Designed miniproteins, single chains, continued (5). Designs and how they scored, part 17

Each design is a single chain, and the fold is of that chain. pLDDT is the mean over its residues in the fold that is shown.

## One batch from the design tools (miniprotein)

Design m16561
Fold by ESMFold2-Fast:
Structure m16561 (fold): chain A 94 residues (1-94)
Amino acid sequence: SSELEKKIEEIKKKAIDQIRDVALKHIDDPEDRKEIDELAKQAREGKISLEEFTRRMIEIANEKNDVAAATAIALIYIGAQFDIELLKKEAEKS
């Protein structure tokens, strides 16, 4: 259980950092960059879910008309959710 929880948290934190990095590469506005950092901090601390963080990041990208950023963020999230679900299913077999 502790090993599974640790692996899930590692996947989530990696996804948060990757999503933040994509957003910061595409978004130059200082106020949006500050919001991105605050949201990433809240997600890392577990104050918001990875899903909520991802939704907020896609909203910011869409407001900037950055389809490439929004797409990359969505793909990182989908990949992380796939990895988490696979890990949970493997743990159920044990």
Scores: mean pLDDT 87

Design m16562
Fold by ESMFold2-Fast:
Structure m16562 (fold): chain A 86 residues (1-86)
Amino acid sequence: MEEYVKLFEEALKESLKLDPLTQILNLIAGIRALVDKLIEEGATPEELEEFFKRVKEITKSLPEDIQKYVEKALERELERAKERLA
């Protein structure tokens, strides 16, 4: 868990130098890749919810427009992840 949260923090820092659309796309792709790894490692629904909660807190440092788009994507990815575990 912790290592994947740190990977997301690093990806977010690197994304700050990108244009807004590329930043959003890279962050969403990164979230999907990290979720896939968590599921491969046997993450529970509770662990996925904790991961998304921590990622959402990290995204609060982003500009409001970008944050709103990324938060919407996080909600969709969490729902999809829960469906994959059902």
Scores: mean pLDDT 81

Design m16563
Fold by ESMFold2-Fast:
Structure m16563 (fold): chain A 63 residues (1-63)
Amino acid sequence: MEHAERAGEAARRAGADERGAEIAKRSALSQVNGGSGAAAAHNAMGRDDVEAAREAGESAKLA
């Protein structure tokens, strides 16, 4: 859940609304089972949380 929480917060930082942040969190939890979500959350912490949040937020918003 730590990574999902980070994804949600990063999405908010990128300008996603509360709904988008919640969807990003849920999408990250779902993707963690597939591995992609964990990698995305980890990249946000090390590379660029704003850009990772933007991609996570946009992807989750569509989901």
Scores: mean pLDDT 58

Design m16564
Fold by ESMFold2-Fast:
Structure m16564 (fold): chain A 92 residues (1-92)
Amino acid sequence: MSEEQKLRRELILAGAELGLAQMQRHILARTGDATPAQLAELDALIAEAQALIDEAERVLETDPSDLARIKELIDRARAVLAELRARLRAVL
């Protein structure tokens, strides 16, 4: 129960971070500060992070006892989000 609550919190925070990155990507597209190639790279990372978050949410709802799998997916999502942040900083 305690570990499940911690993972639910981490997942919510990952989703919020992804939302912020999506907004920053939208701003870069509108200002023209990013090339089409850079936008494509950001879109790929956003899609990868979203897929990992969606899968973690699915596992958490269907098999919440598989804490190791949920943690693995969240850790992978956080790694993708870190790369996404690095690429956003390079463009801004």
Scores: mean pLDDT 87

Design m16565
Fold by ESMFold2-Fast:
Structure m16565 (fold): chain A 62 residues (1-62)
Amino acid sequence: DLEKAQEEAAERSARTVRNGMPAGREAAGLPRPSEEELAAYVEKAGEAGREDTRREYEEKLK
């Protein structure tokens, strides 16, 4: 269950960044991120979501 929760959290975080970052940058008058930049941020957001979920489970189980 933890592994599935981590995977789902990672996917949600990645999707939020993938959809939000280009629009957010345009709204702020910044250049659109490159495909490589966006992929790196998406991957980092996914890892952060997975780590946050792991910590939450550890906190709740202790």
Scores: mean pLDDT 74

Design m16566
Fold by ESMFold2-Fast:
Structure m16566 (fold): chain A 74 residues (1-74)
Amino acid sequence: SVEEEIKKVEELGKKLSDPDPEVQTEAAKELLKLSTSKSEEVRKKVLEALNSINNPNLSDEAEKYIKEALAILL
């Protein structure tokens, strides 16, 4: 459901602040997947999550997926 996808986006957004680079990368990859959702509400929520990132130590892989997601959403 859209509600479950929105909840997942919120959870994934929090994981981008995780100290584990593997957790950051997996979260970014899942957010990239959700950025292609047919639901405009889900896509808006992904954009909000990406705009809320405050982690200067993001993994290179996570940063790549985030940039790809932003390119799709913008």
Scores: mean pLDDT 85

Design m16567
Fold by ESMFold2-Fast:
Structure m16567 (fold): chain A 95 residues (1-95)
Amino acid sequence: EKPLSKEELKTLFERMAERYEHLGDQEKAELFRKYAAGEIPYEEAQKIIDEENKKRAIETLLRLGFSKEEAEKIVKTKSNSEIGRLEFRAWRARQ
């Protein structure tokens, strides 16, 4: 997929800060607020967003009944689109 724009990165970091704030992780929330403010090089910001997307995908897959090992393998071997389709199918199976 194409690299995220600076504005897209800012929006994603703001959403991640809000998520960590709701989880009670004030240290991470503050860190991501600083990233949203531009206190990180653009290229490094892309890598951080990719890692956070992987963590969120693992958490979602675990909630959908996958084991930690299965979730990590899926995130490592499948594209974001394939992960999204798998999450949707697993969610639908639980309904």
Scores: mean pLDDT 74

Design m16568
Fold by ESMFold2-Fast:
Structure m16568 (fold): chain A 110 residues (1-110)
Amino acid sequence: EKEKAELEKIYAEQLVKEHPNDPRALIELARAYLKLGEYEKAIEYADQAVKVGSGEDRARALIVKAEAYLKLGDTEKAKQYAQEAIDVARRTGASPELLERAEKILKEAE
C-alpha cells in the first residue's frame, strides 16, 4: 500500500535526522523513495549510503541505486551498479539472497 510506504519514509527520515551518516538509515530511506516511485530521491540517498557504508551495507545501497536506475531506463548505470554490488557482496561473503537480487537487476538491464 502507498500509505505503508509513506509511513516507512517518515520513519526512515527520522532515523536519518538522528543518524545522518548511518548507512542502514540511508538505505531504508532510499528504499522508501524507491517504493513510492521517487527514483531520483532513491538514487540520492542510496549514493549517500554507498559513500558512508562498507561491506553488506554498501552492497545493499548499490542494489537500491541499480534498481532505481533500471526503473528510470538507464540500463548502463543499472548494469554498472549491479556489477559493483556483486563484487562487494562476493568480497564480503554476503548472503545468497543479496547476490541474487543484484544478478536479477543485471539480467533485466541486458
Scores: mean pLDDT 86

Design m16569
Fold by ESMFold2-Fast:
Structure m16569 (fold): chain A 89 residues (1-89)
Amino acid sequence: MEEEIKKKAEEAARRMARLAARAARHEGTTVSEDDIYGTIMGAFEKDPLEAAKQMAGAAREIAKRVPEVRKEAEETKKLAEEIAKKLEE
């Protein structure tokens, strides 16, 4: 994987982990940001394109479900979609 794509994937994974943790807090639950980040990075190691697509889907669902973080979720979705597009090139 190109170094630039790898750096974007790491940034997207951190952003997604923060988004998921904030969304959970608004829904009255708690999730580990570090555990989510590790899970996403593990997914990128196995199948980067599928991981990027799944991240975009998860961010889209959070945007729909949790209005308090909708803008952050939409930004995370867009970043994940850009990574998927670069991986398809």
Scores: mean pLDDT 83

Design m16570
Fold by ESMFold2-Fast:
Structure m16570 (fold): chain A 70 residues (1-70)
Amino acid sequence: SADQVAARTAAQMLQDEISAYQAQRAALQQQYAAETDPDQRANLQRRIDIIDTMIATNQQRQARIQQQIA
């Protein structure tokens, strides 16, 4: 049905966003590991924390869509 197609498309878009955030998180973690300035490390940690929140939010949205499809 059109609703199922729309739900699958939304779930795929959320998965693509999660994957993009995971890649960005990994890059920031590498920067954090190489950084010796404590102020810059604190800034990198805040950016990682924001990305973690975005990943969690998108995972919750994906789970809700999956319940509607199932």
Scores: mean pLDDT 88

Design m16571
Fold by ESMFold2-Fast:
Structure m16571 (fold): chain A 65 residues (1-65)
Amino acid sequence: MPPVVLTGEELRAMSPEEARAALERFRTDYLSQNPELDTPEYRALMDRIIDEVLRQLQREREAEA
């Protein structure tokens, strides 16, 4: 199946736990369909990106911007 694409607006509408789960689900689904990209280096890069996105979403919620 094609990977799920999430918009920033959808992620902002989710709770922090839901947003993390959605991003982790997207990564897992993407890697299952592209196993040649499933390396420790790529997983580490994706973890870093997910953490940065979640940090930005948390900052927005705390600032109520």
Scores: mean pLDDT 71

Design m16572
Fold by ESMFold2-Fast:
Structure m16572 (fold): chain A 84 residues (1-84)
Amino acid sequence: MEEERRRVLLGVGQLLRAIGDLEEVDLILKKGLPVSKEKLKELLKRAIEAAERAIEAFKDDEKMTEIAEKIKKEAEEKLKEIEE
């Protein structure tokens, strides 16, 4: 139970980090803030990695895994837009 709880808490931490990085990129783009393309890519890559760690941590929880997968997909789509 304690080990399972720690894994879930780690997953939640990673998911929140992914959401935070993704939302930061969205805010920067929406406000037109002078942030480099390289910095935006860095934030999105961090969001993707954090979402992947969350997916692994939530492997036994379908709902949490689905949320983490959606966040990862959104970050990947934004990264593709910035690369274009």
Scores: mean pLDDT 83

Design m16573
Fold by ESMFold2-Fast:
Parts: C-alpha cells; sequence; structure tokens
Structure m16573 (fold): chain A 73 residues (1-73)
C-alpha cells in the first residue's frame, strides 16, 4: 500500500537518534502537549520495520487505526 511504501522509504536513523526522538515525544505526552496515540504510532512503525511476519504487521496496523479512532471520538 501507499502507506507501507512511505514507511519503507523512510531514511535510515541511528538507534540513538530514534531513542532521542521517542524520549522527546514521551515527555510531551507526559506534559499533556501531545496525545497518547502518538506513541502508539511510533511503536507500531518500529515494530513493522523489524517484523517479517505479515500477521504481526496487520495487527499493528489495526492497533494504530483503533487508537486513532478513539482519539477522534
Amino acid sequence: SAYQQALDARPEVTEEEDEQMVKEVEEKIKNGELPEVTIIELEAAREAGSTPDPEVAREQRERVERARREAEA
């Protein structure tokens, strides 16, 4: 899908840079500046990048969609 192609085209990020970005997002969520759904999206993206199992990738996609719908409500 177009979404999956966009994820695959993401530039390589070092593990340290990824950790720093996630840490900043977590701090903003803790302070109420960002919705909690943001961390779920980041976690799903990381797991999708490391997972060869299509069933796990599908479950992660469904989890993100559910969290997004809850945030919209």
Scores: mean pLDDT 60

Design m16574
Fold by ESMFold2-Fast:
Structure m16574 (fold): chain A 62 residues (1-62)
Amino acid sequence: SRDELLQQIVKAANKVRDAVEAGNLEEAKKIKEELLSTIKDPELKAAVEQALDNVEAQAKAE
């Protein structure tokens, strides 16, 4: 369902932030790739990728 996917996106965003803050950029990349591989819709996949990339960029700026 859409609600389940939204919860997965939020959890992935939090995990990406935590991984970047821990200095583990390889883990952050793996988390992003795992979630993106589950998304079949190319437009939705692109939007989620952009959102996760923004989370990673913000975490790196701190």
Scores: mean pLDDT 83

Design m16575
Fold by ESMFold2-Fast:
Structure m16575 (fold): chain A 80 residues (1-80)
Amino acid sequence: SAEEYYNKGLEYEKKGELKKAVELYLKALELDPTFMEAEQNLNKVLDKLREELKKNPEDKELAEFIEEAEKRLREIQSKL
């Protein structure tokens, strides 16, 4: 369920595994695009990852991860 993915995302976020948290929040939103708490936590974690990218702008893998996550979020939002 969307809630199960969201709860797993919270666990990974607490562990500092931010990329795994993003993937789980996106899965929750793919199942329930109206899941406000998942979207809010996803945006919070993406903001943290963008701040990390500002500190290391040459991190191509991080830049590509953020771009793909933002694209997936836009695709989910476009279906509403």
Scores: mean pLDDT 88

Design m16576
Fold by ESMFold2-Fast:
Structure m16576 (fold): chain A 85 residues (1-85)
Amino acid sequence: MEDMVRKILEGGIPVGIDASLAAIAQGDEGTAMSIAQAVAKLSKVDKAAAIAFGEKVLALSKAGRIDDARDLAVKELIKGLKLSR
């Protein structure tokens, strides 16, 4: 899982990698993957927003608020699906 997160965010947003690794440390690989995908997707459209998002989910994961981090990541992924219509 860690190697996959690093590959998704390769050459991208370091804080996004840290946030995903923090979710893995909490035992939630699904949330880690959602964070990685959300940061990677957002970075292609708005790099500043991707960094800000990464910082928010990292803070939530470090605080043990993994459900809040998951909800935030899923919300960003859903926004991307709407843009694909």
Scores: mean pLDDT 74

Design m16577
Fold by ESMFold2-Fast:
Structure m16577 (fold): chain A 89 residues (1-89)
Amino acid sequence: SAMKKEIEEVIKEAEKKLEELKKKMKELEKNASKYEQEELRKKVVELTAEALRIIGLLFNAEQVLKNPENPFLKAQYEVSLKSYKEYLK
């Protein structure tokens, strides 16, 4: 199925992005004392929002692969994919 292959490619790309994001979070934790508390909070919020977006996409992608004919799961996946792509800018 073309849809299955497209979703599997999205999963691979999102997993790579999540690993890159984990490295950024670890780097921020190591350098936390270099930032003022407000600036640190802003960076934490940004990275957390990005992580939740990727995690949500991965979860929804797995759900639609298990139930490819479920229109609700397809819609959830499409919404999460659109959000993910929007913030890749």
Scores: mean pLDDT 87

Design m16578
Fold by ESMFold2-Fast:
Structure m16578 (fold): chain A 74 residues (1-74)
Amino acid sequence: SMEELRKKAEEAKEYAKKLAEELGKKNNLSDAQIHQIKDLLTKEIEDLVKNGEPIPSKEELEKYVKKAVELVKS
């Protein structure tokens, strides 16, 4: 259902933001870089909700956050 999708989206956003903060700090990213990662992931999840697409699992979100951290470090 759409309500179930929205609940999963909110949980995914909170998890992604938490991981971005934790992994970003461990990798010595600036607050601005961490904010950019959080913003990017939030927009990606919102787009999935708008299109009625499945929300990534916590395991998939962890991979996405790790890739985003690696990209902003390069």
Scores: mean pLDDT 82

Design m16579
Fold by ESMFold2-Fast:
Structure m16579 (fold): chain A 103 residues (1-103)
Amino acid sequence: SQARLDAGLAAHYDREAAEERKKFQETLNELKKIADEGSEEVKKLADKYIEEANRVIARHTAEGAKAADPLLASGHVLRGEDEALNIYKQGLEEVKKLVEEKK
């Protein structure tokens, strides 16, 4: 039955999406925690990477809004989140390096 196959496939992808979203949030939360525990200089550096990630998300969201196909629109949003995760990871490394240099 197609309906049962579709429901099972949707549940599988929902679980994968939830795990990827959790990883995204955990990386962002770690960056924010280091910013909160650091000096004003550390916070400013972390905020810079968060702002860059937000710009990437906004750009991909805007491109998705122009898409005629809902699947293409969803793809743009997911690509924005993936690029933002990489920016957060880079920011996390740079913030950790700055904190070590100040100790």
Scores: mean pLDDT 70

Design m16580
Fold by ESMFold2-Fast:
Order: sequence, then C-alpha cells, then structure tokens
Structure m16580 (fold): chain A 61 residues (1-61)
Amino acid sequence: SLLDELRALLAEMETASVEEAQRIAAEMERRYNSVPEPSPEQGRLVAEALELLSRKLAEAA
C-alpha cells in the first residue's frame, strides 16, 4: 500500500545522507501527489519527511 511505501521511505530517510534524503523526500511527495484523494495519515508521513529533511539540512550547515 502507499502507506507502507511511505513508512518504508521515511525510515530510510532517518539513516540517509542529506543528498539521499532529498531524493527520498522528493519521491515521497511525487507518490503522494499521484493519489487523487490522499489520506490525512499519508499527508502526515510526507510532512514528517519534510521536517526530517529540514533538520538534516540544518545539521549539515
């Protein structure tokens, strides 16, 4: 399911480099935007991914 896919991608982001995290976050957004009626849970996972990416970028600076 998309939910399981997004959870797996988010988990991958936690240990990913900044560059890989950017690619994974973009992929999550792409998958989310491909769904005509996304669930609030799917939206929250994408939001969590973007928060994580923001934190990784700040740590790299």
Scores: mean pLDDT 85

Design m16581
Fold by ESMFold2-Fast:
Structure m16581 (fold): chain A 103 residues (1-103)
Amino acid sequence: PTRRDFTATVTGVSGPVTSFADGVTVVAGSATVTFDEPLEPGTFVSGTFPLTNAKGETGVASGGGRVTSATHLDDVVVAAPGLTLKDGELLTGGAAAAYARRV
C-alpha cells in the first residue's frame, strides 16, 4: 500500500460515542469533509484535527474512515482524549493533517 499525504477540512463528525475509563472518548460513525484533492471512493484516510463539541470545548482528535464521496466518510472512528462527547451530538472539526493508504 502506498501512503499519500494531503490536507482536508473536517466540517462535521457524528455517530455513537463510547467513553473509556482512561478518559479517551471515541465517536464511531460518519464525517463530512472537504479534501484539497480528489480521493477515490473506498480509500481509507487517517488524520489529526481539532474537534469541537456542542458546548464549544475544543480538543485534538485523531482517527479516520473510508471515503464514500467527495465530501463524506463512513466507517469513521475518531478518538478525542479529554473531550466530553454525547451520542448523536453534532461535532465540528477544522483543518486536518491527513494521509491516505490503500489496503
Scores: mean pLDDT 76

Design m16582
Fold by ESMFold2-Fast:
Structure m16582 (fold): chain A 85 residues (1-85)
Amino acid sequence: PITSVAELQAVLDEVEAENPELTARGYRLSFSFNENGEPVLVILDPQGNVVASKPIPLSATPEEVKKAARELIATFLATGKPITL
């Protein structure tokens, strides 16, 4: 499982670096916490608005987080619309 905010950020930074088309369009891969304290992967527009999101389990491994992040980015880029998975 992801043990810290820093570990989660490092995993997302790695996935973002693998997807330069996302940042070339002004979007960023990040995370937030929902009202229940559960982590949510988010894609932010240039103004910092959430345009795509996918909740992840608290028990998620780094590999499961990478898979979820890659799926979120691929789906967002394919649809061109705000999306929640």
Scores: mean pLDDT 78

Design m16583
Fold by ESMFold2-Fast:
Structure m16583 (fold): chain A 114 residues (1-114)
Amino acid sequence: MKTLVIEGTLTAPTGTVKVKASGRVTITVEASDAGTVVLAEVRGSERQSRGAVFRAPGEVRTFSLEAGPGAELVITVSGPAAPTKVTITLELDESGEIESVESTLEDAKVTVEE
């Protein structure tokens, strides 16, 4: 199992994390304040999205999907007030691959564990 952890601070009304990954993936998002999260899977010109709401500080939201080859996972976090601390954890199966990570979060720290 491969685990990718992205920690950062949302200082703007929205922040985005983009991960190019393939395989079965579980995405867990935690925010220090109330807000929303939208997960979009982008493959070529196609985009599928699902969303969730954080009603209280420290709430956790989890998404599970199977990412196809060349898929980009776009995680957008929106808060009512900045700053908001955000932790995004991606857990991939043994066949899963992570190609790239891009983040607009301030002081973003990326950790990869196998």
Scores: mean pLDDT 77

Design m16584
Fold by ESMFold2-Fast:
Structure m16584 (fold): chain A 56 residues (1-56)
Amino acid sequence: GSYLRATFKPGTSPSFASRFMQQLSKDFSILEPGSVACSKGLSPVDGKFYCVAQIK
């Protein structure tokens, strides 16, 4: 399947971002909650903080 990628502003807690994505997955059954993963700090590619969730 495909992945949903979300971008967060610098300073966003990884725990907050992960919980937000898991809550979003609960509301939208199209997303796989167990697949939620977030970057550590800022991305070296784009300088942004990212989380992803697998689409079913």
Scores: mean pLDDT 69

Design m16585
Fold by ESMFold2-Fast:
Structure m16585 (fold): chain A 87 residues (1-87)
Amino acid sequence: SDYEELIEFLEELIEKVKEGEPAEKIIEELDRKVQEMLARKAPSELVTLMQLLRGELEELLKRGELTHEKMLQMLENAKKHVERLKK
């Protein structure tokens, strides 16, 4: 399932943030995932959600406001959103 795969991906990113992975690398992994999802024609609602998440993280990083705590909140919120869409 595209939804289950995306939930697993977001869980992996959450663990990386908890382990101290830099924001730039988290955004890079989101960019790769969006490109992969576009290439395999994943559901448009999931692609849109990931593009919005990536854009918000990039904007916060540009403003110097992107903390690990804020990244965790945003990734966890995105995961909950995907879980709701799956049902």
Scores: mean pLDDT 87

Design m16586
Fold by ESMFold2-Fast:
Parts: sequence; structure tokens; C-alpha cells
Structure m16586 (fold): chain A 77 residues (1-77)
Amino acid sequence: MSPEELAEKAVELIEKYRAGEITPQEAYDEIVKLFKEAGLSEEEAREVARKVFSLIDRDGNVDKEKVRELIEEALKR
């Protein structure tokens, strides 16, 4: 799975959480699972997932490009 695909899926999960379709915990757990499937360790996946959530702006939007950059940086480790 590419960083672009991971960013797209992470943003979709954040949008579902913001729409009230899933809980914040469910969104976090699914994002951690995505990053683990991409090859990150449990600890790395949890760290990156927290950073992704910190990118949610005041209006509840997430910049997909910034999410992609975070994922690319994490996958270089």
C-alpha cells in the first residue's frame, strides 16, 4: 500500500469519525491497523496515528497532503 493510499484511507476514517459514523477510538484503532499493515511497528503506528489526529483543524478537516507527508517520513524509518 502506497503512502498516498494510506493517507486516503486515514482521511476517510477521520471523515467517518467527524460524521459520527464511528467513535474516535474506532477511527484511531483502524488507522493504527492500517499503518501496521503498511509495515510500521505497533509503537510507530500509534505515534503516527496520533500525529494524524493532531492535523485535524478547527473545522474538523484533515489535509490529505500533510497526512501523506507524515506517512512517507514514518515509512523511511
Scores: mean pLDDT 81

Design m16587
Fold by ESMFold2-Fast:
Structure m16587 (fold): chain A 89 residues (1-89)
Amino acid sequence: MTPGQQQVQDFFDQAKAQIEQLLAQALATDSVEQQRAAAAQIQQLRAQVDQFVRDYLGPLPPEFQQRYQEVQQLADDAVAQIEAKIAAA
């Protein structure tokens, strides 16, 4: 793997872990402020991942395309879950 490919892989893995951590924290708290902060951070991470992929020079390998889709799906699902919890409070 080239340094650039390793950086992309590490970035996706880190983004996924951060989204999962933020979701878990938001679902464990009854604080609407903490829930909103977590949702905002997840949306920011998603935007950063989108920008990173757009800035990638050359064709994105299929494995990175799959990881990208996984991060997008995870972020969208996490935000929806947090917003549903806020609405139920």
Scores: mean pLDDT 81

Design m16588
Fold by ESMFold2-Fast:
Structure m16588 (fold): chain A 65 residues (1-65)
Amino acid sequence: SVTREVGARIRIVGLNLEAGGTRVEVVDGTLHVYYEPRDPEVVERMKAEAERVAEEAGLKLEFHE
């Protein structure tokens, strides 16, 4: 639903600030996460949290470097 998509977007934006300069979009039930690889440990953590949030919100997940 629209409400779940908005909630997921808000949570991912917070995570992305920690991962270092990323962008998120929700399009047609898919959460798109655009990121630049910086610190591998931070990227791994961000990806794990993004997967959890997408699963909770019922969205598909795609990562873009």
Scores: mean pLDDT 67

Design m16589
Fold by ESMFold2-Fast:
Structure m16589 (fold): chain A 80 residues (1-80)
Amino acid sequence: SEADELLARVDELIARIDELLKKSKDPYFKEQLEMLREEARKVRELIEKAKETNDPSLLEQAKEQVDALEKRIDELEKKL
């Protein structure tokens, strides 16, 4: 399902954040990565809610948030 694909994507993004946290030595970037990890958890909750309610609007919102999270991780990674 589309929701399951989004769950897989957000879990992959969390794994990327964890890898960047392991490699980063800068406390400032670690703080930003920790914030992104917490945001990823919230996005995961939104995806689960979209799946439970079968609401196309919530699913669309979840997609937008996964895409936005990925772009933010990509941008932060360029600064590491």
Scores: mean pLDDT 86

Design m16590
Fold by ESMFold2-Fast:
Structure m16590 (fold): chain A 82 residues (1-82)
Amino acid sequence: MMDEQEMRSLIEQLRSMIESIRELQKTANDSIRKELDRVIRRIERLIDDIENKLLSVDKAKERLEKLGREVLDVSKKIRQSE
């Protein structure tokens, strides 16, 4: 049985991640902004895949964790440049 509450929680986490990335873009150079735009597009695609039931919850969680690590890596690059 598909847990709609778990899907909503994942989508909310992904939307919060987009907001965090947009804040990072405010202090980033053009190269990093483009890298972050690519991450945002991948997050938006993942939200669409979840809403259209194209992914299992386990696969969605795996992709969320990978995207979270990528955002942390980019955030470290920005902080090292300050």
Scores: mean pLDDT 78

Design m16591
Fold by ESMFold2-Fast:
Structure m16591 (fold): chain A 87 residues (1-87)
Amino acid sequence: SKLAEAEELLDRAEALLEKMKAGPVTVEDVREIVRLADEAIRLLREDESLPASRYAGLVLRAIGLKTEALLLARRQGNEEAAKIAAS
């Protein structure tokens, strides 16, 4: 289902974010987090059967992952990674 696919993408983005917390922030990892989060939001928007509360929670999770990547990139002084996370 689109919901299951979106949740898998968000779980993958979260795993990349945890890897970035343990090591250096890279432009490649931030691009992938943004790609996964944006694709998850797209799938969630297309799921007409999804309850509004569940939709809102998952969209907020996706936005939160992008925001955490942005803040982590800024803390490490990686300006290029921060720009990507902000897009």
Scores: mean pLDDT 88

Design m16592
Fold by ESMFold2-Fast:
Structure m16592 (fold): chain A 80 residues (1-80)
Amino acid sequence: MTNQQMIDENIKAADEYIKLAEQNKDDPLKAITYLDLAIGYLGMARHSAIAMGDLDTVEELTKRREEVEKEREKLKKELE
């Protein structure tokens, strides 16, 4: 598997888990679990992008990870 294939597959997995979190926002624990998985996949994609020297993709994935982390924090507050 190439680094590009690793980036593409991990981004796809992250997108699917983000969508599942949005669909399960009425179950915050389940939604948080999906967001944790998405953060993991974005991290793996970013690692592969760094290995390729693809700085544009690294920056994009960093921003997306920050957005997912903010959504996770918002849901965590709903459990209070």
Scores: mean pLDDT 85

Design m16593
Fold by ESMFold2-Fast:
Structure m16593 (fold): chain A 89 residues (1-89)
Amino acid sequence: LVERGKELLEKGRLIRELIETARNNPNFDFSSLPKEEFEKRRELAGELIREARRRVPPETGTEEAALEVLLEIPERYEREGRRLLEEAA
């Protein structure tokens, strides 16, 4: 339980970093990362893109709406991670 809570908090942190990196560097290319980091972030980015596309209405500006949906994802992981840590205490 404690290990799972810590994993979810770390996952949320990595996702938030990924979003901030992409936002500050619009031409960021994940293939420029070391292979290990590329694979980890590519997997996370793939999940984020699928989630955002599933939830974004087709009539809204895709970039703006996708950004809002992406920011919700790390918040969810952080909240769940904290909940598990509280249950373990």
Scores: mean pLDDT 64

Design m16594
Fold by ESMFold2-Fast:
Structure m16594 (fold): chain A 93 residues (1-93)
Amino acid sequence: SKELEERIEKEAKEALKEVEELLKKAVEEVKKETGKSGSEAMKEAVEKAKEEAEPLFKEVIDLIVKGHELAVSNPEEAEKYAERMIELLLKIK
């Protein structure tokens, strides 16, 4: 039903926001601890976030990173990663 679809969309958006906030905090911590920036800080932050994240959130983090890397070289493939991310978020309750 339409009500179920709206609820799923809301929960997916909330889960995505939580993953993005987790990754943002990890990047900030890596920058402060190592002095690294850009892609180097992101790589270490992703590994740290995965270590603490639940299995489904680990997959979402991977999709965000790969989507970002592919956005410049292959935008069409990046779009597929975004679709997979939405599918995974809809499985998180």
Scores: mean pLDDT 66

Design m16595
Fold by ESMFold2-Fast:
Structure m16595 (fold): chain A 63 residues (1-63)
Amino acid sequence: SLEELRKRAIELAAGMLEKKARYKFPNAEKIEIEIVDENTLVVTVTVDGKEYKETYDLSTLGQ
């Protein structure tokens, strides 16, 4: 179903972004992936008490 395909796309995108963040910041205190909506993921990386946030549009990653 379309709903199952959307869930898989979101899960794949989230997993890829988390791995990328972990690779760039191996000593990060915290890495958070937030699904804001069906087309928006926010990656938050905390290093040395500072937060770095990047927003990704899933419509370019899920199709």
Scores: mean pLDDT 77

